# Designs tried in a protein design run: designed miniproteins, single chains. Part 16

Each design is a single chain, and the fold is of that chain. pLDDT is the mean over its residues in the fold that is shown.

## One batch from the design tools (miniprotein)

Design m528
Fold by ESMFold2-Fast:
Structure m528 (fold): chain A 113 residues (1-113)
Amino acid sequence: MTEEEVREEILKLEKYFEMITGKDINVEKLPTVEEAIRALAEYAIEAFKKDPSLRKVPIAFAETAYRIGEKAGKGEELKKLYDEVRQAAINGDVEKTEEYLRKLEEKVIELVK
């Protein structure tokens, strides 16, 4: 997987978050892919904590992480965490959504190093 392919996924997620929340997010300007992924994860968790109806935000992060994992040949490893984030977010479980999303964040960062 190339840095370019990962940055394309980051840009798509950033634009999606801006569309849903109406807020400008400048994570693509961050110098490293790791910093951009961490910023998007933090944004998703904070948005969901403030408004649990924004379940689409943590789910979109999890979907993006899963796609990065598939391109890296590690889709199966991330699929379980993706499913856990999706289920917790749908159920409005903020604490479990944060727990599983943070685990997914760390796993995807290991793949893009």
Scores: mean pLDDT 84

Design m529
Fold by ESMFold2-Fast:
Structure m529 (fold): chain A 71 residues (1-71)
Amino acid sequence: RIEELRERARELAAEARAIDAEAAAALVRAALEPVAERLKEEIEKNPDDEELELELLEEYVRALEAAIRAL
């Protein structure tokens, strides 16, 4: 049954996280990758724009906080 399969999937996900914290770390890294890429790209385009750099760093911090809360 579908509900039985969903429960099994949750058990396996919990077991994986319990035995390998690297899986949780990989999810956090995946969430941060597009924000980190954007930060690098915008800094390369506007190296002297300190206010833009601060704005992008704030976005990165918010993304990190959200990813950690999702764990």
Scores: mean pLDDT 65

Design m530
Fold by ESMFold2-Fast:
Structure m530 (fold): chain A 75 residues (1-75)
Amino acid sequence: KLEEARALHEKALELQAQGKTEEAMELHLESEVLYIEAQDPSKRETARKLAEVALKAFKGEISEEEARKIAEEIE
């Protein structure tokens, strides 16, 4: 699981170097979720919800203000 998170992080860096910023961000967030799950499985749902909100804000699907509000409601 941790090894999978590291592999995704490395792939994200490769995509970023290629200028594929949106794809890189998506893999960065997935890597972070896997790291959190590996350290504390009870935080899995929270981590995934936060990653989804962050990705939507990054893509401009929701405002930064709305993303902050949603994140504050997630424990």
Scores: mean pLDDT 78

Design m531
Fold by ESMFold2-Fast:
Structure m531 (fold): chain A 73 residues (1-73)
Amino acid sequence: MEPSELVRRALAAAEAAIKRPGIHVIGLDEEGNFLGSVRVDRPEDIPAAIAELQRRADAMGTRLAAVGVVELP
Protein backbone atom coordinates (compact mmCIF):
# COMPACT_ATOMS: atom_id res chain seq x y z
CA MET A 1 0.00 0.00 0.00
CA GLU A 2 1.23 3.48 -0.81
CA PRO A 3 2.13 5.63 2.25
CA SER A 4 -0.48 8.23 1.19
CA GLU A 5 -3.22 5.55 1.21
CA LEU A 6 -2.18 4.41 4.70
CA VAL A 7 -2.22 7.98 6.00
CA ARG A 8 -5.65 8.64 4.43
CA ARG A 9 -7.11 5.54 6.15
CA ALA A 10 -5.58 6.51 9.49
CA LEU A 11 -6.95 10.07 9.22
CA ALA A 12 -10.45 8.84 8.29
CA ALA A 13 -10.48 6.45 11.27
CA ALA A 14 -9.25 9.17 13.64
CA GLU A 15 -11.86 11.65 12.37
CA ALA A 16 -14.61 9.08 12.98
CA ALA A 17 -13.36 8.41 16.53
CA ILE A 18 -12.60 12.03 17.53
CA LYS A 19 -15.67 14.27 17.30
CA ARG A 20 -13.98 17.37 18.76
CA PRO A 21 -13.20 20.70 17.08
CA GLY A 22 -9.54 21.58 16.63
CA ILE A 23 -6.40 20.42 14.87
CA HIS A 24 -5.52 16.72 15.27
CA VAL A 25 -1.94 15.62 14.65
CA ILE A 26 -1.65 11.86 14.06
CA GLY A 27 1.59 9.85 14.12
CA LEU A 28 2.43 6.52 12.49
CA ASP A 29 5.58 4.40 12.85
CA GLU A 30 7.69 2.84 10.06
CA GLU A 31 5.35 -0.19 9.90
CA GLY A 32 2.23 1.99 9.68
CA ASN A 33 1.18 1.38 13.28
CA PHE A 34 -0.71 4.17 15.08
CA LEU A 35 1.59 5.87 17.61
CA GLY A 36 -0.90 8.41 18.90
CA SER A 37 -2.65 11.69 18.25
CA VAL A 38 -2.30 15.17 19.78
CA ARG A 39 -5.05 17.78 19.64
CA VAL A 40 -4.01 21.43 19.37
CA ASP A 41 -6.13 24.58 19.15
CA ARG A 42 -3.76 26.63 16.97
CA PRO A 43 -1.68 25.85 13.83
CA GLU A 44 1.39 27.37 15.56
CA ASP A 45 1.22 24.49 18.09
CA ILE A 46 1.56 21.76 15.42
CA PRO A 47 5.41 21.63 15.65
CA ALA A 48 5.14 21.01 19.42
CA ALA A 49 2.61 18.21 18.76
CA ILE A 50 4.98 16.59 16.22
CA ALA A 51 7.84 16.85 18.75
CA GLU A 52 5.65 15.11 21.36
CA LEU A 53 4.89 12.26 18.90
CA GLN A 54 8.62 11.94 18.07
CA ARG A 55 9.37 11.75 21.81
CA ARG A 56 6.73 9.03 22.28
CA ALA A 57 8.13 7.02 19.37
CA ASP A 58 11.68 7.24 20.78
CA ALA A 59 10.46 6.18 24.26
CA MET A 60 8.81 3.11 22.67
CA GLY A 61 11.95 2.15 20.72
CA THR A 62 10.47 3.08 17.33
CA ARG A 63 10.51 6.07 14.97
CA LEU A 64 7.87 8.52 13.77
CA ALA A 65 7.60 7.82 10.01
CA ALA A 66 4.45 9.68 8.96
CA VAL A 67 2.37 12.56 10.28
CA GLY A 68 -1.18 13.43 9.29
CA VAL A 69 -2.84 16.71 10.21
CA VAL A 70 -6.62 17.13 10.13
CA GLU A 71 -8.66 20.14 11.23
CA LEU A 72 -12.20 19.53 12.49
CA PRO A 73 -14.66 22.47 12.59
Scores: mean pLDDT 73

Design m532
Fold by ESMFold2-Fast:
Structure m532 (fold): chain A 74 residues (1-74)
Amino acid sequence: VTNPITGVKVPSDSKISPISGKPLSSPVTSPLNPDLKEDETAFLRALKDNPDLRDQFVKSLVDEGIEDLKRALS
């Protein structure tokens, strides 16, 4: 695959991230993936910083919970 940042073509099974161009150790398991952790932290921070978005998100979860409860009682 081609690295979109540097334009370097690398094989798909390479140890280089196609996005950042950084070498990637790629352990067989990545339970503590910093990439995923940072993305999740950013999302939670956005919810905390934006009460409007947080309220909308909570409302969606409540609506989904009510629907699930209604289905369970059927």
Scores: mean pLDDT 55

Design m533
Fold by ESMFold2-Fast:
Structure m533 (fold): chain A 76 residues (1-76)
Amino acid sequence: AKAVRAVTLEVSLEAAEEAAREAAEKASEIPGVKKVEAKVFEIGDKVRVVITVEAETYEIAEKAADYAAKLVEELV
């Protein structure tokens, strides 16, 4: 099962990439999570982080994706 979250931030690309990397790493530690991928894009003066989680169940994927998205916002 897969879940996707997108977060838009008013920070530098480097800060967003760092936060996305840490969030993906922590989310990947959640039991039942198979893969976490974070992609970071520049949109004008803003940065968009797209987090994709693949997990054993849809509920785990949704929770892990929500966790990662919230963590990205907290780390910047």
Scores: mean pLDDT 85

Design m534
Fold by ESMFold2-Fast:
Structure m534 (fold): chain A 90 residues (1-90)
Amino acid sequence: DAAARIAALQAKYAELAARAKAALAAGASVEELFEIYYQGMPVALQLALIQGKITAAEAQKILAEVQQIAELVKRLSAEEMIKLEDELSA
């Protein structure tokens, strides 16, 4: 049922929005806030797609860009860790 699916996605989005608000109030790190953002992005895109606010092609492009940014951040973090280990073993 499409109505039930929309309601579930709206509830999930509201939950993530409340979590982001609570994290901000608690002085959460930039990394923690970005993690909530990355969890919320697929939910927001799915809602927009079901409601006809964006096309499937637009959703796919946005998701691919977000995944590329996440991979870049992960790679940069790995490179920094390797650099630190190399420095400590010298």
Scores: mean pLDDT 73

Design m535
Fold by ESMFold2-Fast:
Structure m535 (fold): chain A 63 residues (1-63)
Amino acid sequence: SRRDEEFELEIRVSQLLQDNRDSLTVDQAMEIQQQARDLWEAGASVEEVIERVRQLIEQYRQS
């Protein structure tokens, strides 16, 4: 179900943010989490949300 997919998404996003914690400010991590939630609520798939999260992490890491 989409609820089960949401739980998977929450775990995967949390893991990506934890793995990159030294490269992100608290505000950047919160922005990434908010954008992930907004995409999920807009009907994006788990993989689409994860791809966007990875792109944002890379963008912030290179800035």
Scores: mean pLDDT 86

Design m536
Fold by ESMFold2-Fast:
Structure m536 (fold): chain A 77 residues (1-77)
Amino acid sequence: DLSKQLVEELRRAADLARAGDYRGAGEHLTRAAILRAQLGDYGGARRLMTSAVQAYLEAGDEDGARRARQEVLEALK
């Protein structure tokens, strides 16, 4: 169930961000964005992509931010 996986990824991302693990939050936000794209919610996927990029940048991980954006844009094709 993609919807159940989406909820779990969003919950995990929120928990990790609250704990200061922004790199982990970015990883789970990227997965959530891809799941949104698979569900046909392209607007939601782009918003989660922006959140994932911001989380990686907060962690100082510019390569992670670039990869997250690329992976979500590929899923939006």
Scores: mean pLDDT 91

Design m537
Fold by ESMFold2-Fast:
Structure m537 (fold): chain A 59 residues (1-59)
Amino acid sequence: SALAEKAIEAARKAGSLAAALSAAGELYRHGEITREGLQAALDAPTAEEALAAVEAGLV
């Protein structure tokens, strides 16, 4: 979706764990990622791993 693409791209450009987790929460609120994807992002130790979890969790 356009929302998911925009949120992920913004988080990637920011390059921080906080930005990746913000994107995960926003996308989960809009039903764009799975609960499993959200949990994996929250458990991720780095921004790169959190963003990968968001991308893997896209519905």
Scores: mean pLDDT 85

Design m538
Fold by ESMFold2-Fast:
Structure m538 (fold): chain A 97 residues (1-97)
Amino acid sequence: SLMEELEKLDREFAEEGRRLAEEAAERLAKASPEEQLRIEVELLRELLELVKRAKKKVEEVLDKYNAPEELKETILSGLDRLIERLEERRRELEEEL
């Protein structure tokens, strides 16, 4: 079903995101302040690519099941807002480098 495929994608991308965050956290624990900023920028770039890939896969699933336009707009706008927040945070940190 539509919901089962969306839940599967959510679990898969959430797990990949957690792995990236955990790997970054281990590096951050040992890093100098200058290295910390670089690691955070790298993590944000990886998370941005992850969310963009997730959005494409979600769009494909929504289209496959002919999901209502309102549902598509709700889900995809949520992902777009997340992308915007990650891009803004990345810019802020890059200015500190």
Scores: mean pLDDT 86

Design m539
Fold by ESMFold2-Fast:
Structure m539 (fold): chain A 85 residues (1-85)
Amino acid sequence: SRELYEEIIKAIEDTKKQLDDAKKAYEEGKLSKEEFLAILNVTEQDVDELEEILKKQPVIPTEVLKKLEELKEYIEKLKQELEES
């Protein structure tokens, strides 16, 4: 339904904001590298689970798939930056 996809897009946007906040907390010394990595790993698992749920739908809006892909790429980027620090 339209309402479901609007909620999913909002959840993706909220998740990205949470990751931005976690990154800032890590950079400010409020989160350890281990704690930030744990947040990234849990978020990656949640995104993978959402992707599997969406695959069961007969029609998925392209915007939802693009937003989800962008979030996955952002998580991977943050994990790579963390490993180099």
Scores: mean pLDDT 85

Design m540
Fold by ESMFold2-Fast:
Structure m540 (fold): chain A 90 residues (1-90)
Amino acid sequence: MKKIIKEFSDNVKVIIEIDGNKVKITAENPSNHPHSIEIRDEKGNIIASLYVPANSSKSIEIEAPAGKYEWREGNPLEQNKDKGEFEIPA
């Protein structure tokens, strides 16, 4: 299992847990602003999204084929350019 934790503006924390082809994505938003986290495949297609209301925590679990993926914030604070990459093993 791999675990990636990143924090960006408004103290929003993104936690990605990878176990085989399963990925759990958790976003913790203690801010007064809603946020969205997008998961994109190698072609740039959005394969999952997670809307996180103000003062909330949300998670999703997905299964996806082996390959490289990107997470990024993509909602009204798009000036927050926080993003990261992760890989689902073959």
Scores: mean pLDDT 76

Design m541
Fold by ESMFold2-Fast:
Structure m541 (fold): chain A 98 residues (1-98)
Amino acid sequence: SEEKNKLLTQINTIIDDYVKNGLLTQNEANALKKIFAYLINTGKYHVYPTNGVVSFPIKMKDALEVGISETEYKKVMSKAVKIGLVLEIGEEVYVASI
């Protein structure tokens, strides 16, 4: 859909900017892009109509579905929290808002 293509472009641009600024490695960026593409393609996001904010809940199981190991998920999500891309809302459960 047009919405899904727009969201994919937006999140990929944000992730690529983190790589450009030295805050993510290319391998970390590739893992995050796979997770977000999966969430977008499966409709695992919430659009808030009042302000247009899009929220992505992220769980270990979603990373595993795209071939990201538990160890890689824990490392990349820890980095994503440090750079402000995601918030930790539970044990290994995160949310991104764009």
Scores: mean pLDDT 89

Design m542
Fold by ESMFold2-Fast:
Structure m542 (fold): chain A 72 residues (1-72)
Amino acid sequence: DEAARKAAAEARAREALARAEELARQVPEFLPSAEALRAAFEEALKRPDAAADAEQVLAGAEALIAEIEAAL
């Protein structure tokens, strides 16, 4: 079910993106990366069949979290 897959990906992406944004406030050099991911997430939300787009945002947010935590 693509709708269920999209909803699960959106929920996880939203959570990961919020954490990435929180961490980026502590290391301002990562703010542009967090803003780019937020914009990509908002675009994914506009597309009813974009489960893969939400999954890409999730992967990007998780990668950004790991990069910021390594910089802290």
Scores: mean pLDDT 81

Design m543
Fold by ESMFold2-Fast:
Structure m543 (fold): chain A 61 residues (1-61)
Amino acid sequence: SIDDVIAKIEKLIQELKNKGASLDEIQQAVGDLLTEVRPTLSDEEFMQVAKKASEIIQKAS
């Protein structure tokens, strides 16, 4: 589900932050995850996940 994908993104960002990853490294890792899940989502669901991912990254910076 979309909520499961968002939870994975939040966990990924938290883990990367805990290990001292740069913002660029976090953005790359989130982008890779979004690419992996793209075929499992509708266009609307993907847009919602991408928007939420951007908000989480912005909060983390």
Scores: mean pLDDT 82

Design m544
Fold by ESMFold2-Fast:
Structure m544 (fold): chain A 93 residues (1-93)
Amino acid sequence: SEEEKLYKDIKKTLIEDYKLPEETAELIAEFLVKRENGEITKEEAKEYLERLEKLRKELEEKGELTPEQKEIIDKALARIKAEINEGEESIEL
């Protein structure tokens, strides 16, 4: 399927080009595919945020994060946070 192909392509890029651990790459790829398909709820986005923040902390504690890997994870975290805040933009009235 188109979704399975997108998932595999993102996961492969994150592992092969950015050298992210498999679990971290899978989590980011899964979130991005669900977001693209409009299948992500605010509650699911919060779960992805908690899971990715936990993985980031574990990798940082182990000293296994390069600056490039940190940037990619931080960009993914920013996208998840944007999904959680969707519809909460205060129209300044």
Scores: mean pLDDT 80

Design m545
Fold by ESMFold2-Fast:
Structure m545 (fold): chain A 97 residues (1-97)
Amino acid sequence: GERMYQKVRQDADEWARQGKLERAARLYEFMIRVAERSDDYYGMAQSYLNLGNVYQRMGRTDQAISYYQLSIRYAQLAGPRGNPILDQSTANLKKLE
């Protein structure tokens, strides 16, 4: 359900803030699987952006680039609602090129 998804996202965001990056990444990966099952392209785009940010903070630049590219793809599929995520993922990707 939506409420459980929001709670998992809040926990992932909080673990990322605390520097518990591997734990945050695992929750974002879980959220991608949940979003994928329901064709929630917006949820996938957002979680891939967050994974890109986590992997960039871990110094894993190649993985971060791949996740930002996936975020861009799913943000485009989400339509206008995805535009803020598209803009952020594109800006973050350009900083790594």
Scores: mean pLDDT 88

Design m546
Fold by ESMFold2-Fast:
Structure m546 (fold): chain A 131 residues (1-131)
Amino acid sequence: GELKEQAEQLLEEADELAEQGTEESEKQALEKEKEAVKLYIKIGDKDEVLKLARIFEFRGELLEKSHPELAIESYLLAAEAYLAVGDTEEAKKSLEKAKEVFEKHKDELPEDVQERLELRLKELEKKLSTR
């Protein structure tokens, strides 16, 4: 199938999962949206990547208090998406928000989750600092 059709299908599946309103369905929705944004980056559809970056940033703000892990992942996805379209300023802002939520809540996160998020934060910071 075409990559665009695959990305659109992933976003439709993510929307259906989000409508279920559980923490587990929200996690599954984010995983599908992550796959979709990677496909749009590969296609070179900068407008759709930028749209998804803004959605991830907004979701991060909504989830900061209730689901800090999902908030951090949403901000990291926003930063990666902004970086992919060359918006380094917005990528840095989203990364700083992810770092703030991580530092505030890291002691509440399982050790494996903490290590995974810390590695992603460091990798993305390195990519932004070497530009």
Scores: mean pLDDT 86

Design m547
Fold by ESMFold2-Fast:
Structure m547 (fold): chain A 75 residues (1-75)
Amino acid sequence: TSGEEAVGAAAVAGGLLGGPVVEVEVLEKQDDSATVRVTTADGSEMVVEAKGENGKAVATVVEGPHKGESLVVPV
């Protein structure tokens, strides 16, 4: 899993939890992980951390609506 795949996974998780995504801001990107700010169509913002493991990523909301929720996203 790449940092780009982790960015994608975090954005997908934000959209699944918060509704349609209108903006994604990459706050941090590593080899297998990323932290992104996701803005949804209702104007809400979430910070999502995603970490990749063997063709999947675990994305966790760390700030904003749905804080503490985690999703497994295929990559």
Scores: mean pLDDT 80

Design m548
Fold by ESMFold2-Fast:
Structure m548 (fold): chain A 74 residues (1-74)
Amino acid sequence: SEEEAEQLLREGARLGAEGKLDEAYRKVKEGALMLGASPRVAELAGLTMVVAAMLGKSAEEIYKTTKLFIEKNK
């Protein structure tokens, strides 16, 4: 569901902000796929999250950036 997908993206952003990048990447990719993203776009959404996390963005900023990427590219 869209609600479940949003929860996965928020959890991924939180994990990313905590430096748990592998788990965060998997959660974001799963959420993107649930929102109807192609496998390639889901992979890029996960990488977008990793880059935002590595730049020291907050969980909220990571979530917003990742969601916007998915919405623009799905």
Scores: mean pLDDT 89

Design m549
Fold by ESMFold2-Fast:
Structure m549 (fold): chain A 68 residues (1-68)
Amino acid sequence: TPLPPEVPLPPLTPQQQAIKDEVLALQPRTEAELHDALRRLADQAGLSPAGFYALYAALSAEWAARQA
């Protein structure tokens, strides 16, 4: 199964980690709610598109694990 061995993303900054924790604390019920909450907080924090995507990848993986 072709999964890359490792794709080391840059580590989340403390700011990105705080946003991730805050979004998860809101306990979004749908992926759309998750994305909307993240977009709002990331926009307020002035995250770059690259920062947003890195955070979304980490957040969506953890959120999906909590829904399983």
Scores: mean pLDDT 73

Design m550
Fold by ESMFold2-Fast:
Structure m550 (fold): chain A 94 residues (1-94)
Amino acid sequence: SHMDELAKKVFSSFSDEEQRKLLALLLEGVARYEAGEPEEAVLAALRDGVRALLDETRPDWSEEEKEAAVEYMVRQLRENIAATRAARAAAEAA
């Protein structure tokens, strides 16, 4: 999609260290959801974590560029949560 192309272009500008830190935040979010935290609380924590990282590593980025990166990461976490929920429902139906 056009948004996936834009996100890919934005993320291709990140260093290996930034990519590792973003991945760590995403994996922490998944682990917290699996531990029983509410989805909205986990998503809010990811927004705050990604924003804090970008304010440190990319202070010169526009608000729009930072928000686009945050929304992309939140979407990735939502998709991972949805996949986990679907897999659990399928296992319970068997």
Scores: mean pLDDT 80

Design m551
Fold by ESMFold2-Fast:
Structure m551 (fold): chain A 92 residues (1-92)
Amino acid sequence: SEALELLEEIMGKEKTEELLEKLKKLQEETEEKIAKAKPEEARELHEEFHREQVRLFLETMGEEKVKELFETHTGSESLRKIFEEIVEEKKK
């Protein structure tokens, strides 16, 4: 609930509900892909899932608010690295 409350404070209830619906669809699509994939492909699909999660956060709330979220909730170093890579690519 704390993560949900933080998202609502950062971007408001409407955008939070939109983001959560998009994340749910992404998770369901990724789980279906993994279920049909060979074990050797599962790692690449998980990495793609994490990249798409970061893109959805950036699209919904913007770079500054995403930085605030990752600084407050240090749940994944991988997500932080992907975020930094996406930001760096946009500078080119």
Scores: mean pLDDT 72

Design m552
Fold by ESMFold2-Fast:
Structure m552 (fold): chain A 73 residues (1-73)
Amino acid sequence: MEEELRKAVEEARARLDAGESLPEDIQKKVIELAEKTDYPVRDLAAVALALYKLRGKIPSIDEILEELERLRS
């Protein structure tokens, strides 16, 4: 649900601000997306980490973009 995703993104932002590292595979996808889009790395990283926690798997580039765009709507 949208509320679960919003809470997961907020928690992910807090963890990143506290100095938690992204898994290497997620970090690589976030950097690639930041180079291809105008979205801030911080926002991409928070969404990617939230999806990883909610789904238990490394999110795809398309999944990160779709959910970030959904949250901005």
Scores: mean pLDDT 80

Design m553
Fold by ESMFold2-Fast:
Structure m553 (fold): chain A 83 residues (1-83)
Amino acid sequence: MTEEQLREEFRAEARRLVASGPELLDEIKKAVENGDLGKAVSLLMTAYLGLAIAELAGDQETVAEFRKLVDEMEKLIDEAKKK
């Protein structure tokens, strides 16, 4: 794989992760509603990896969009812990 192909794959992966963000948020919401905080935290860790990939890709618009989704995920889990 060339360096340019790798950069293109990183950008494509970052955009795909952002496109999957709402689905990931919905899955976290369902896990929280079912009392499965372990699953919710695991999904949040996946979101953090996605955010890191988006930041490495250098697409500021994509990073900002995904960061907003991650913030919503964190708030949902924190609220669930408070009961």
Scores: mean pLDDT 77

Design m554
Fold by ESMFold2-Fast:
Structure m554 (fold): chain A 67 residues (1-67)
Amino acid sequence: EIEKEIEKLVNEIIENTKYDDHETINKKMEEFINKLKEKGLPPEKIKEISDKLITEINERFEEKKKK
């Protein structure tokens, strides 16, 4: 289930990566998106998932910073 994979990836990034480590964050996102492309998902769905990943990662980092 894509939703569970997104949440798992977001949690791993938030817990194990600094918010300013853009190289590591981008690498993990690229690996995930590449897997979706290999599965034959249409570009529209890949964009939707990518946008959701970016939004959730940014939202979770903002929450962490405001503690």
Scores: mean pLDDT 78

Design m555
Fold by ESMFold2-Fast:
Structure m555 (fold): chain A 94 residues (1-94)
Amino acid sequence: EVEKLLAEAEELAAKAAAIVREAAALAKEVEPSKEALAALIAAALAVAGAELLIEIAKKSKDPEVALKLAKDALNDAKAALELAERALAALKAA
């Protein structure tokens, strides 16, 4: 169901956003490498993209469009989480 896909996407996007916040806070305390900073920016943009797709999917009145957007949002939320974890690891290694 669309609702289950969106609930999972929201949970993963929220987790990714929390990791991005932790990484951003750490970046203020250390001199991040260009690679670590680029990873953090990529993760932040991925989170924003996933959150936007979730909101568009919720607003969609067409069940087929809502299902496609919910699947895309879940995939983007999973990618955002992986990017966020990578960014945090890069900053902790600095």
Scores: mean pLDDT 85

Design m556
Fold by ESMFold2-Fast:
Structure m556 (fold): chain A 67 residues (1-67)
Amino acid sequence: LKEKLEELEARIRELEAAAAQGDVHAQIALGRTLSEMGRLYKEQGDEEKAKELFERAREAYLRAAAL
């Protein structure tokens, strides 16, 4: 679990950098990765962190749709 969360965190950081450059595919991948991380936190009982991650995922998808 901890290794999986660390792996997802590293991918999120890389995808955020690419998305900031206007990469639509990176925005979509960012939304998907944030959603996956949110699901894992929800399964662990961290509802607050899960909510934050799902909200960030929604924002990433909306930004992708605007491009």
Scores: mean pLDDT 80

Design m557
Fold by ESMFold2-Fast:
Structure m557 (fold): chain A 87 residues (1-87)
Amino acid sequence: MSLDEQFEKLAEELKELVKNSEILSEEEKEAYITMIDMALKSRDYAFLTEIADSLVELAKKKNAPEELIKKLEEIRKQAEEILKQRE
């Protein structure tokens, strides 16, 4: 799988978690979906990593279920690995 394919897959997984989240308000969902779409359009690997980090922090602050926090942390870790592989 190419680095771009991994990035696209990861961004779509993050977007689905945002859409299906019960802890986020409608306004927060729209904001994060817009940011993820911007990262996808610009191929901004660093921005996706920042978005994932922001979501992990927000989920922890809202005492989200452990399963959701773990999924967000996995996405953040994968985003960091993809970013490190980018020259």
Scores: mean pLDDT 84

Design m558
Fold by ESMFold2-Fast:
Structure m558 (fold): chain A 76 residues (1-76)
Amino acid sequence: GATEEVGKILGIPQEDVEKLKAKFGDTIEGLLAAKSGDIASLVSASNAVKVADAQRTIREKDASTEVGKKLVELGE
C-alpha cells in the first residue's frame, strides 16, 4: 500500500512503517491527512521530518528529484 511504499522510498524502518499504517492506514489520503504531532508521537524526530517532507513533495507534485518522482507517482 501507499504508506508501505513511501516508507520504502524514504528508507524508514519497517517497525515505524507498521506504526504509521496502524494509525493512518495504508493509503495516500490517510498519510497526507496525518498531522505532524501525531507522526512525531510514533516515530523518531528524523523520520518524522522525512514523512513531513514526503507529504509536502506529494502535495506540491515536486518531481524534480528521483525520490520526488517516486512519491508523486504514488499520489496519482
Scores: mean pLDDT 83

Design m559
Fold by ESMFold2-Fast:
Structure m559 (fold): chain A 67 residues (1-67)
Amino acid sequence: SRYAELIAREGGMSLDEARAALELMQKEFGLGPSAAAIALLLAMREYGWKVRTPEEAVEAVRKLLEG
């Protein structure tokens, strides 16, 4: 819950959307909850990501990981 709250606040999304994004990140990249949260935060800060959907979150993190 703490990670979802942090992602919701930083991303300007609902708590439910933040939970969905974290779950999708864990499935797509095989990350644990803390690693998924850190990856999303880095993508939002590094690339100025303005996510509207969990799919956009995955794309932002993919860019971060691929360099």
Scores: mean pLDDT 73

Design m560
Fold by ESMFold2-Fast:
Structure m560 (fold): chain A 84 residues (1-84)
Amino acid sequence: SELEEVQRLTELAAQGDTEALARLVALLGHPDPAVAQAAEDGLIALAMDESLREPLIALLRPLLTHPDPAVAARARRLLGLLGA
């Protein structure tokens, strides 16, 4: 399931997998709002890890101009948590 994929990517990203982090950020744009919310929840947990701060900011900033305002809003909330 997509929710199992979010969980797997969150665990891999926590271990320093930058590809998994990028894929998790991309899921903020998933058409299923439950999947997008699960991705945001995983990224909130990852935002507590200072070692992930810089790569998260780099991946999230381009989403501020995303055509879907819901995706842009999720990116803004996450960047706020990161102090960016």
Scores: mean pLDDT 89

Design m561
Fold by ESMFold2-Fast:
Structure m561 (fold): chain A 68 residues (1-68)
Amino acid sequence: GPVELVEVLGASRSGDHLLVGARDAAGRYWLVSAPLGSREGLARSMETGEVAPAVLSEEAWARAVAMA
């Protein structure tokens, strides 16, 4: 399934996308790109460089939108 991101470290708006620095439940660092208005996007692992489908938790998404 997708990587679930539960903690937001920072967020910014870039065109029609939200760019989010976030952590998963295991504390791993990810850079997420999601379309504006969506909690679903693609995340790149900051440790391995792997790209995976990702979902921001409802709380993490609300914080990212508020920061951007």
Scores: mean pLDDT 85

Design m562
Fold by ESMFold2-Fast:
Structure m562 (fold): chain A 75 residues (1-75)
Amino acid sequence: SLSLEQAKEMIELAKKYLERGDFETAYKLAKEAVEQLEKIDPDSPLLKEAYRILAEVYRKLGKNDEAEEWEKKAS
């Protein structure tokens, strides 16, 4: 199973790919971190950060309704 340390590394990588405009890679990394963190530590600040990354990816793709749902999970 993915550790909290590995999840943190995936989130940092997702942010870097998002900054570079690689939305597909950012999405895959953030989504994997979400799936693992929901099982390991559902109250983690890292999980909220992963939700924010997913929301930003959806906004960059023009999918505002999906972005809003992920933003709600991050609050």
Scores: mean pLDDT 85

